Designed miniproteins, single chains, continued (5). Designs and how they scored, part 91

Each design is a single chain, and the fold is of that chain. pLDDT is the mean over its residues in the fold that is shown.

## One batch from the design tools (miniprotein)

Design m19367
Fold by ESMFold2-Fast:
Structure m19367 (fold): chain A 61 residues (1-61)
Amino acid sequence: MDAAELAEKAGRLAIEAGGSSKEGNGVAAYALSGDAELARRMGLRAGSEEAAKLGEQAAKL
């Protein structure tokens, strides 16, 4: 699975959970940069455990 596709999906899930566009973009950016911890924390702050998991997973690819 493409890391970019997972990162984008994580960002979208964060926004769908009620997070801001900045929070969704933050999850995707941290995931693409390989920062699993920050991707996870941003997803959780947006209110999406699924976004946090996918962002962390994308960062580890």
Scores: mean pLDDT 82

Design m19368
Fold by ESMFold2-Fast:
Structure m19368 (fold): chain A 70 residues (1-70)
Amino acid sequence: SAEEYLAKGEELFKAGKYEEAIKLYKQALALDPSRAAELLRKIGEAYEQMGKLDEAARLYATAEKLEARA
């Protein structure tokens, strides 16, 4: 389920396995698009921890736009 992928992604994020966490967050997003803003922020946080600040900024901007329309 989306909840299982999210939980595993959070565990990997806390372990510093950011690329693996991103893969699980993307699987959660595919199963539950209604949580897109939340999941895009989590993916952005992982990119930020990896030093990919431009990628993180784009994901945060997309999440903000999704919330502004909801």
Scores: mean pLDDT 85

Design m19369
Fold by ESMFold2-Fast:
Structure m19369 (fold): chain A 55 residues (1-55)
Amino acid sequence: MPSFEELREALLEAVRARDWARLGELVELASRHLSDEQLQALLEAVDAEWRRLQA
């Protein structure tokens, strides 16, 4: 199963690529394998990266 770090890197890569389908798949995978605390940390990292990239 993917680690927290692997999922975080994959999610950030999907955000940078603007691959929304992949982002959704990875979030669903994370919700099945991670704790609520870890999932929240991943979503916060994704939000921060999206804001950094700016539209």
Scores: mean pLDDT 79

Design m19370
Fold by ESMFold2-Fast:
Structure m19370 (fold): chain A 59 residues (1-59)
Amino acid sequence: MSSPEEAARRGRGAAEAGRALGVPEAAQHGDLGYRYGKAGDSERGDAHVREAGRALGIR
């Protein structure tokens, strides 16, 4: 994930998945990934998307 727009989209998806599956940690990290991506910070956005994935059980 190299673009801020891509980080924002992935973060939003992870946040929605976290809420749907009842995983608050994934929802929080996904939301942060979205916010950083929207702010143009793909590095921090991508890092939070990765943590959301880990919270969803992706190892």
Scores: mean pLDDT 80

Design m19371
Fold by ESMFold2-Fast:
Structure m19371 (fold): chain A 63 residues (1-63)
Amino acid sequence: SSELEKLVEEFDRRLVRAVLEGRLSPAQAEAVAREILELAKRTEDVEELRRKMEELIERAIAA
């Protein structure tokens, strides 16, 4: 897989863990995963994508 694909897989695993830990509902995790996939389609910079993904997860947990 590309570095972008590996990054998406890493964040998908983190979302699953957050659901198992009770920090996100399954519906919230699915919404974040969809946003991550849309960002990955539009962003080729791995560091920028990682930063945006971190922000999405933190925002979802805070909601």
Scores: mean pLDDT 80

Design m19372
Fold by ESMFold2-Fast:
Structure m19372 (fold): chain A 68 residues (1-68)
Amino acid sequence: SLRKELEELKEQLEELEATSAEEIARRIEERLGVKISPERAEVIRHSAIGLLKAAISFVEELIRREEE
């Protein structure tokens, strides 16, 4: 269901927006053994947030068109 996919995307966006760049950098270092700067982590975070927002808007438009 597109509505279920939309809910999942919104949950992922909320989780990502609640996560700091420093926390993202820490988790990447801990899990992958790769040291990443906070500045690079912030770029990754912003890009991921932007992509999720675009995906949410696209799915919302699809649902609206199908329900009109």
Scores: mean pLDDT 81

Design m19373
Fold by ESMFold2-Fast:
Structure m19373 (fold): chain A 81 residues (1-81)
Amino acid sequence: MLTEEQKKEILSLIDKAIEYIKNGDYETALKYLRQALKIAEEAGDEEIVKLLRTAILHLENGDYETALKNLEKAKKLVEES
């Protein structure tokens, strides 16, 4: 179960990652996503972990559109939890 503080931190990190992806700074986006992933893993949120891992994989492979779609889905699940 995500705490309110963990939700706010993950959402902030995802928003930063999305902004950096849109600006073409994929390396900085990956750093923020790895931080978000660590928080989700520590919280045991398997669905958010899977979405963040999938987004990271697509971003590393140059599939920025699919990475962004997975990040928007992860953001929505965090907001709705």
Scores: mean pLDDT 86

Design m19374
Fold by ESMFold2-Fast:
Structure m19374 (fold): chain A 73 residues (1-73)
Amino acid sequence: MVSSALPALVKALKHENPLVRRGAAYALGELAKEAGSAIVEPALEALVEAGKDEDENVRLAAEYALGELLKHV
């Protein structure tokens, strides 16, 4: 378990820079895909909020991450 990475990625989803938020959402999706949804499940609520982001690319990255997470539920 990469215990330090998950809290940092969740925090990055609320960063002022949309490039950072997009990167965090995508990284959570990749983590769910490679390591399984259970590891990323604590980020589910934050990813749902990122899906409502003002930036379209952040919303698309969050949608990708939610799609990967939901494949394992």
Scores: mean pLDDT 77

Design m19375
Fold by ESMFold2-Fast:
Structure m19375 (fold): chain A 107 residues (1-107)
Amino acid sequence: MEAGEAAKRGGEEGLEGALKAETAEEAAEEAARGAGAAAEGAAAAFEAGDVEAGELAKEGGELAARAGTLAARRAETPEAAARGAGAAAAGVGAAFQGELAAKRARA
């Protein structure tokens, strides 16, 4: 539970940070931080067999993916766009891991 809550909070903070960021690079860093928190929550949910933690980690990863997409759209250079896209991909990956953790725990 606590790991899932932390994952969702990390994703929420990543999205809020990306929205408030002055630069696309800063927005990408916030999104990447959120994706990392979601991935840690998903891993903890797998270990614990916790459905709710997996579902919360999925939500965190989805929020981080949105933050990364926002950063990529704000980018003025291909390099900054790649950083945002990378953060979005990390968020998607974390969401997928959270979903798998929840599904495995239900089985």
Scores: mean pLDDT 86

Design m19376
Fold by ESMFold2-Fast:
Structure m19376 (fold): chain A 70 residues (1-70)
Amino acid sequence: KVSLNAVFESTQSAAGQLTMTLSLYVDGEEVATAVIGPVPRSDSAARAAAAKQGVAKVKEMEKAVEEAVA
């Protein structure tokens, strides 16, 4: 049985910028990580662009997980 864990962290700077980190682990080993930001919380267009990049990074992370469990 394979153990899959996801860790999500977010930090906000004094300037109101948001940074998000997502890490994926298979059997306790980190197989993929993605960092999104920093993005101004007040800028909806910048947040939308960061979300689109996040989706692309998640697709790459899915490939890394598939390779790790193959």
Scores: mean pLDDT 73

Design m19377
Fold by ESMFold2-Fast:
Structure m19377 (fold): chain A 100 residues (1-100)
Amino acid sequence: MLTEEEVLAGMAAIELGVGKLLASKGKYEEAAELYERAAELAEKAGDLRLLARAYLALGKVYAKLGKLEEAREYYERALELARKAGDEELAREAEAALEE
């Protein structure tokens, strides 16, 4: 059965997916708006893993927009959340983004 949290997490995943499509087309400002919405939905769902994914995506688009300080902040938040969620793969992706 779907809980309210599962519905919110599903909506966040959809927003994240559409944001990735927009980012692939160079629409970074539009992608950032969808990633921000995904983060809000993931936070309401209590899904730390999905929130970390949204913050990692936000960091990447802010880097593309030349906002490097904001990008670093989102990568650091994504790493912290990924570690709290026990998602080693996502934590490694955030670490790689910070090393570059």
Scores: mean pLDDT 87

Design m19378
Fold by ESMFold2-Fast:
Structure m19378 (fold): chain A 63 residues (1-63)
Amino acid sequence: SESTKIEKEGMLELFRLMADTVDQLLKARQAGASQEELDEIVKKSKEEAKRILEELEKKLKEA
């Protein structure tokens, strides 16, 4: 169904974001980033995840 396709695509986008965030955090830690800089990476990732989830909810309501 369309709903299943939307959910699957949204989940894949979230998994890609998680993988990218982990990579960014790992690189930042290796570069000696402060806790505040690491927190900013997490904050931006959380904001993007929120956007993806809101778009997913909107598409599911329209399906």
Scores: mean pLDDT 85

Design m19379
Fold by ESMFold2-Fast:
Structure m19379 (fold): chain A 80 residues (1-80)
Amino acid sequence: MSAMEKVEEILEEYEKTGDSAKAFEELSEVVGELIEEGKIDEAIEVLEYAAERLKEKDPELAEILEEWKKKLEEMKKLLE
């Protein structure tokens, strides 16, 4: 399963349950795995996608994900 497919399943579950903490935990696992594999660009993409999808339903979680994306973008600049 691709990282984006996992993110879609997490977001679909969030739409059913409204469990922000569980959604953040599962998204953090996906992003963490991508970072460990050196897939920083893909990690940034999944954070951007998840933040946009959550923006209207959970703006606080979306903001947390957007801030994490910014930190990964800064880390990418440091590694290049």
Scores: mean pLDDT 82

Design m19380
Fold by ESMFold2-Fast:
Structure m19380 (fold): chain A 96 residues (1-96)
Amino acid sequence: DKKAEESLKKGQQALDEGNYEEAVKYFTEAAKSKNPKIRARAYLQLGVAYDNLGDYEKAIEAYDEAIKLSDAMSPVETAVAGILKAAADLKLQGLA
């Protein structure tokens, strides 16, 4: 868990700095966590990183993995995942 939490922090820092490929790497490591709360957050952030890279299909897949872990997320986090997935789908379809 500690290593997964560290990967989550490094991923967030990379995301904040616009280093989306590094963010994907760190969030992918964090998503291997046995802790469903860390895993859910990692998948949500992985989706955000892929969305910023323009890889909308992978973003949608990551958001879906986060939504599957909704019991480990707050209702707000679950709603955000759904909204971000819908936005990524619109971008994939060329509608946004």
Scores: mean pLDDT 86

Design m19381
Fold by ESMFold2-Fast:
Structure m19381 (fold): chain A 61 residues (1-61)
Amino acid sequence: AKENVELGEKYRDVDKEKAKEYFKQAAIEAGHAGRAGTVNPDAGKGAKLYGEIVQEEEGLK
């Protein structure tokens, strides 16, 4: 998830189409991570990262 966010941010300045694809992939992965646990910090990180990716993707519409 984090790697795809970083790639999306890099391509955001160079190629917005690729940036959007990376953000979409990161959102999917973060969503799965958030569903995997309910009490572990990793579940909270997944949900938070997903929210951050949604906010970032709005900037690329």
Scores: mean pLDDT 61

Design m19382
Fold by ESMFold2-Fast:
Structure m19382 (fold): chain A 72 residues (1-72)
Amino acid sequence: SSSQRRQQILDLTRQGIIYLNKAREALENGDKKEAQSYADQLDQVGNQLDSLGATELSSFLKQESNDIKKQV
């Protein structure tokens, strides 16, 4: 179960990084709606990471999401 939890955390972290990069690209391109959408998905990944006990990763991704949302 610990190896499965670790794999889930890694997969969610990779997904979160993808959404973070896409949100940043959307901001760079002036696409505020797309940036907001990816930031919302990043929040969901953060919530899932928190439920798995990855609290620091969750907090980091949620902070990044909030920083993006301040720009849209």
Scores: mean pLDDT 90

Design m19383
Fold by ESMFold2-Fast:
Structure m19383 (fold): chain A 97 residues (1-97)
Amino acid sequence: AGEVAEVGAAVALTLVKKGLPEEAAELAEKTAKFAEEKGALRGLARAYYALGEAYRAAGDYEKALEAYEKAIELAREAGDEELAARAEKAKEELKAE
C-alpha cells in the first residue's frame, strides 16, 4: 500500500517537471487520500511534498507552504528525515521568492 502511494507521489513530481502543475496537484491529492486511508505515513508525506511542488509550480505559494509544512510533519513521524530536509529546503526557497 505505501509503495503505491510513493509511486503516485513520484509520478506527480514528474508531471511538475513536464509543466503540468494542475494534473500533478490532482494526482498528488488523490495519492494523499489513498495513503491516508491505508495509514501509509511515508507515502502520505511524499504525496504532500509532491502537492507542495505542484502548487509552487502553479504559483500558489500559500498552498505550497501549507503542503510542505504537512509533508515535514508527516515525514518526521514516518522517520523519513531525507524527505523532511528536502521539504524544508523547498519551503525556504519558496520564502525567498
Scores: mean pLDDT 85

Design m19384
Fold by ESMFold2-Fast:
Structure m19384 (fold): chain A 84 residues (1-84)
Amino acid sequence: SEAEKLAKELIEWLKKKAEELKETDPALSQFLEEVVKGLEKYLEEKKYEKMAEMLRTAGEILAPVDPETAEFLREKAEEIEKAL
């Protein structure tokens, strides 16, 4: 499905970003790794609405620390919901 494709692309992007941040911002890197774990669980269970909810929550948490990533997560939540 389109939702599955979007979810897989997002997971790969977040994995790459977490890896890049390991040395410069380990706290943010760890947060993104936890988001990835949650997304992988919901992808396996095909719970895309739960995935979108988690992405919105993650976006709110990140907004004061990394507003660009926060907005990206909110946009991806919206795209996944529209693909349902």
Scores: mean pLDDT 86

Design m19385
Fold by ESMFold2-Fast:
Structure m19385 (fold): chain A 62 residues (1-62)
Amino acid sequence: MVEEITEELRKRFPEVPEDLLRDAARLAAAGASVEEIRDALVAGGVPEEVARKVAELAAELS
């Protein structure tokens, strides 16, 4: 599950570091909210607009 979510996120967001996409996938698989995933990505240096899109997709795929 985490690997599958990470791979799909990499295809759509190649500009975001894989480490951060994998963190988003782990949080989503653990049932974290979109807001929590977004905040973690922003803390990692991802712009808010991109972080929100990544978080929404990660949550949908979990």
Scores: mean pLDDT 85

Design m19386
Fold by ESMFold2-Fast:
Structure m19386 (fold): chain A 89 residues (1-89)
Amino acid sequence: SEEKRRKAARLLVAGYIALIGASISTSPEERQRLIETAKELFVEAVKLYAEVDPEEARRMADTFIRAAEEAGLPKEYIEELRKAVEEAL
């Protein structure tokens, strides 16, 4: 539905904002909090997209994971994110 797509899009945007915040944070505690927030938001967005368009949900997931890798986030976080997203699909 259009409503689910709009909700997922808002969660996705919030997730990217958290991801950017994590990449520029100088506080280990703040960075960890933002990393966890980004993961939660992206997983929820993928779940909502998967209910409407599973193929698009997978593309969105791949794009987000690539963005996290390009942002230089820890390998362990990237692997955990891939697992959470695959579980959501």
Scores: mean pLDDT 82

Design m19387
Fold by ESMFold2-Fast:
Structure m19387 (fold): chain A 85 residues (1-85)
Amino acid sequence: MEDFKKLKEVLEKLGKIFGEMITEAYKNNHKEIVEKVVADGRELARRLLKKFQEKGKITDEDVQEFLAEAEKLRNKYKEEIKKAN
């Protein structure tokens, strides 16, 4: 039960981060940035789910690793949106 709670929390945090990036890209009419954000978000979620399926759980270290990777992607696309604006 707690392991599913951790998985849900990470997925919700990832969804929020990528949702905010997609919304910002759309506001500035950068369709190509939206497509890149969606692709990276799907791949990150896929890797997280695969790790959970293989281990039956995710660790706090896994949580930090995936969130850190999402933050790197957010910073990357925030700069791309800014330059394209």
Scores: mean pLDDT 80

Design m19388
Fold by ESMFold2-Fast:
Structure m19388 (fold): chain A 80 residues (1-80)
Amino acid sequence: AEELRKKGIKALREGNYDEAIEYFKKAVEVDESAETYILLGSAYLTKGKYEEAIKWFEKALEVDPDNLTAKALLEIAKSK
């Protein structure tokens, strides 16, 4: 999980959004945490896939209802 998240973050930094999404999808399969859901949602948001981003940020809030990062990113995604 940790290694997959690191690879996804590196892909995002390099502008490889599709590769980042694939790493974060694999990370979600092994770690259903708010942090991993936020990373996947953020990758979709960066790619302009707003509906997909919303789904993952909502999933993050199901796991951690008080997560301020997920709440802020969900508002941004919904504003599109």
Scores: mean pLDDT 84

Design m19389
Fold by ESMFold2-Fast:
Structure m19389 (fold): chain A 112 residues (1-112)
Amino acid sequence: SMKEKAKKILRENLAKGFEDAARIAREQGHPELAEKFEELVKKAKSGADPATILEEAFRLLGIATPEDLEALRKYIESLKDVEEAKKFGTALSDLIVNAVRARIEEERRAAA
């Protein structure tokens, strides 16, 4: 179905973002954070629900309210267009990578 294709494309784009997040975390000396994102990559590649893995990523980073997460879940469940799913997945991947960088910078400043 078109919904299943959209969810697959979203999962593939999220997996790329999680792979980038894991690599950045590992390169910056945060192996525990890297391992958590590596687990999210495995879940995405095994066909896990994209809303569930995204909520887990946002909880790891301390971003989004419960209300934002519920709105996100409803939006993901409404996705039927592959191009929209690709664009949305890319935007979420960029947001996740930027949030990882921000967290690492904050921890570095707190340690100084």
Scores: mean pLDDT 84

Design m19390
Fold by ESMFold2-Fast:
Structure m19390 (fold): chain A 56 residues (1-56)
Amino acid sequence: MKQEVRDLAHEAANYAALAGDSELARKVLEAMQNGDIETVKELLEKAKELAKQPPV
């Protein structure tokens, strides 16, 4: 598994945790295990967007 996939997955998981979305964090880990870098990038952008909006 390339280090880039792992680094992106860790960043995405951190944003998902900040947003309070445990399901999103699980999806990031699954995509990382599959080596699916495109899915990890997609989930990272989604997690970053959710993290900008505090859980209300």
Scores: mean pLDDT 76

Design m19391
Fold by ESMFold2-Fast:
Structure m19391 (fold): chain A 111 residues (1-111)
Amino acid sequence: SQEIEELLTKFEQENSEEKTCKIYSVYIKILSENTTLPPGSEELFNCNVKEVKNEEERNFLIKCCIAKKLIEDLKNDPSSVKFIPIEIDECNVQEKKVELQKLLVYYLSNC
């Protein structure tokens, strides 16, 4: 989890507060346990899951793939982090960072 914190801290230093806030909020929304994946998420993130008949299991595995790809992008090429435009009214980057970090740790531990 320290590695994830360091990756997110580096991303924050290299990107504007507005961009960081939007990206964190998008991934929190996508990775939240009770959130239905936006249409086209499998294609956008290149996270195609084969031979899973249960919708809940399928959504979980896609979220696992998305979380892993975010971490890989943050390590190797932060500019390739995928972005879905969403409206954000107000954002505390540090609160969103903590929430996103917890979600990423959850998926890495359970995938």
Scores: mean pLDDT 78

Design m19392
Fold by ESMFold2-Fast:
Structure m19392 (fold): chain A 77 residues (1-77)
Amino acid sequence: MEEAKELDELLREAMERDLSEEEFEEFEKRAEELFEKVVRELRERGELSDEELARLRELFEGALERLREKVREVEAR
């Protein structure tokens, strides 16, 4: 799951930085690409059920929403 590690590292870096709206948009696109690769690999390996994959997508979307809120809070300061 190298793509999962890359995604986790990317999320960590984004959380450490005060991203602009433009930087967040670029980050979101890249994170979504990495997430699609993770889902594909997990499905090919048969490690997770479709239900578990759907749950993983919910968690990923939640993480993006939290980061989006952080960007909004910085803008609102």
Scores: mean pLDDT 75

Design m19394
Fold by ESMFold2-Fast:
Structure m19394 (fold): chain A 81 residues (1-81)
Amino acid sequence: DEEKRIELSIEAAGDIAREITERLSKNPELVKEAIEYMKKNEVFGAPKVGIDTAIEAIEKGIFDPEKIAEEAARRMRELLK
């Protein structure tokens, strides 16, 4: 079911962004490590959208996990036409 797969991908991007935001907010030193990890180990799809959205928000000083999760989900939805 394509619709179900799309919904799960959107949800996954949001969930990953929320989790990463919560972890990086408590351990800001991990932001640099996460960016280095992404450069060395190419990540695709929902995980990439979630990680990119969380890192970008944290670098801008935004630590609201729900707001960041919603933005990641929105970005993933735009990619899945």
Scores: mean pLDDT 77

Design m19395
Fold by ESMFold2-Fast:
Formats: C-alpha cells, structure tokens, sequence
Structure m19395 (fold): chain A 91 residues (1-91)
C-alpha cells in the first residue's frame, strides 16, 4: 500500500493529474493506520510532499490522518506528523 502511494505521489507531482493525486492521498492516509512504524513514517512523508498540491476537499482527510499519527507512542512517527502538519499550515 505505501509503495503504491509513493509511486502515485511521484506521478501526481510530475504530471499534475488530480485523480492520481487524490488516490495517492487516500492510500497514504490509509497507510498511517498500519501497525508498522516505518510504514506510518513513509505514509506521512508522502502526505508532506502532496500537501501543497492537495485540493481543499481532501484537507479534512489529511488533518485526521496527521492527528492520529501525532498520538503515536513512537517519537519518530510523531516527528514525521509534526513535519507534515507544518507543511499543511504553510500552504
């Protein structure tokens, strides 16, 4: 799942395809629910890269995913969520 989100994120940034962008955000937001911290960190990095390009209707989905990640017991996951949250505030 996260590998697909990473692939689609790169494609969305390169092509500007809104459908690919939407799918990448959806997959990354779902991957944040993974029990694997490395998968969650990778998903948060995908969201951080896509946030400047995200349509407004997907912002609530991103915000919910970041809030979930910010409560993680793993400090690396929380740090990744803080970086993504900063990108969201700076858009």
Amino acid sequence: MVEEAERLAKEAIETGDEEVLRRAIELASEAIKSPDPETRIRALEVLRELIPHAPEELLPLIEKALKTASTSPDPRVREAAERAGRALRER
Scores: mean pLDDT 83

Design m19396
Fold by ESMFold2-Fast:
Structure m19396 (fold): chain A 89 residues (1-89)
Amino acid sequence: MAREEAARLYAEGLFAASEGDYESAVEYFERALELDPNPSAERLHALGVAYFKAGDYEKAVEYYEKALALDPSNEVAKANLEEAKAKLA
């Protein structure tokens, strides 16, 4: 039940992001993470991307770092982290 609900909220977040509604995407992804006690690196990365697109670069850095803590080999997340840090400089 909770995993199915989290998956649905994650899908809603991806749809909102595809429509350019990154504020709604962030809300859906955050709710999905609350229902998923062990969020995957991919879901944490997706939340980071949504925050970055919404202009919240501090939160984008936070979630990219969390994603990399779970999957340090993700070169896309590393590149996105460096870009988000550059926006804060």
Scores: mean pLDDT 82

Design m19397
Fold by ESMFold2-Fast:
Structure m19397 (fold): chain A 57 residues (1-57)
Amino acid sequence: SKKEEMLRLIGRIIRLIGEMIDIERDESLSEEEKKRKLEEIEEEIKKLLEEIDELLG
């Protein structure tokens, strides 16, 4: 159902936000590596938000 798909997408976004926090707090990563990884996650979140928007019409 659309509702179940939306909840799955929201759950994935929440998980990705958690990963962003972990990356920001990772003292072993350079600022360049953090920026690259955060940009990759931001792009994934953007795509998931677009999928949610399509489901909601």
Scores: mean pLDDT 87

Design m19398
Fold by ESMFold2-Fast:
Structure m19398 (fold): chain A 59 residues (1-59)
Amino acid sequence: MLEEVKRRVLEAVRKWKEAGEPPTLEQVASMLKAAANQAGLTISDEEARKLAEEILKEV
């Protein structure tokens, strides 16, 4: 479940970067919280930021 959330957000971030509008860490963290909520999960702000950092390093 969490891995699926990370994958979906990673794809969204890649699209934003390709469009010339790379998202900030805070924007990626917000996307992760929203995607997790859609999947029935709750992620803390700290966890969302940590995952956002990982995603931004991968794109």
Scores: mean pLDDT 81

Design m19399
Fold by ESMFold2-Fast:
Structure m19399 (fold): chain A 85 residues (1-85)
Amino acid sequence: ILEAAYKLFAENGFENTSTGAIAKAAGVSVGTLYKHFPSKKALDEAAVQARIEKLLEKAKEASGIEKDILLSFADMERSIAKLSK
């Protein structure tokens, strides 16, 4: 769910991404989405947090320059999350 939401928000923007499109991409019903995330905004925030965690997990498996790049991407995602209103 969260990965599908992150990709669609990144590609199409918040306004152009419907909860129906996210549900379809994630293979769940819109009702299931709303049971876990009370709003599209809550879903967006959770998706960004999940992306940061995924980058940190990849960084644990990487070394040298790859690790630095992944940590930099995680910091950038945190900055973008703060700009999201």
Scores: mean pLDDT 71

Design m19400
Fold by ESMFold2-Fast:
Structure m19400 (fold): chain A 107 residues (1-107)
Amino acid sequence: SLEEIKKKIEEIEEILTKLRENPNLSVEEVKKLFEEMFKLLKEILEAAPEELQKELEEIIKEIEKLVEKALEALEAGDIESFQKLIEEIEKKVHEFANLVLEGLYKK
């Protein structure tokens, strides 16, 4: 349902806020938060209109590449690059959410 998808988007936004606002998160805690985010993204993808699934899958792949870079930056102690990559992930998640919500409203 639209309400279930909105709730999952809100949960993803909460995860991204935790990643952005807590500089003391361990690599393992960050990995766990990203795993939770990807679970929610995949659940939204499965509920999305069929005609949008290919484009949404490509956005998820772009997010996966950004997450890989973010984890590499964090493991290297490069907090500035990590924060910049979180901002880029937030932009891609926003793009994903807007595409899904627009598709659902045009039912």
Scores: mean pLDDT 86

Design m19401
Fold by ESMFold2-Fast:
Structure m19401 (fold): chain A 92 residues (1-92)
Amino acid sequence: DKELVDQVLKLIEQMENTDDVSELQKLSNEILELLKKISDIEERVKLYEKLIDLLVSRSPKFVSEEKRKEDREERIEAVKRSLLLLERKQNQ
């Protein structure tokens, strides 16, 4: 996952350096696809938060209520999965 994390960070840096709305959309979509491939739930959630914070700072129009809701649902899912892993470990 280190290579995926490094790729996401590089794409976030590219987003910080561009004012092109179409490029921001393309980069954010690439980041979201890479985030789905990261098996480390904690790192994935952390990178989701960094992406959302960047979009909020760059353009309020990109951070719709729906986008914030999606981020919240991803965090809830990550917590649920962590709880299932903990329960499985206790039942060993």
Scores: mean pLDDT 66

Design m19402
Fold by ESMFold2-Fast:
Structure m19402 (fold): chain A 67 residues (1-67)
Amino acid sequence: NNEKAKEYLEKAKEYLRQGKYDEALKYAALAMAYSDDPELRAQGAHLIRAASKQQRGETLSEEQIEE
């Protein structure tokens, strides 16, 4: 359901802004799970990377390459 995916993306962004990286990761993963749209899945993946980077307190320069 793309509507739920969009809702979860917005929640992930809000938690990321609040410094609640565990919650941001959770909602970004939910956005990917509920998305039927590859663009929404890509946005979820992007937020997961952003939250993981912030959670470690570092940049993803050494982990930029997709595996």
Scores: mean pLDDT 73

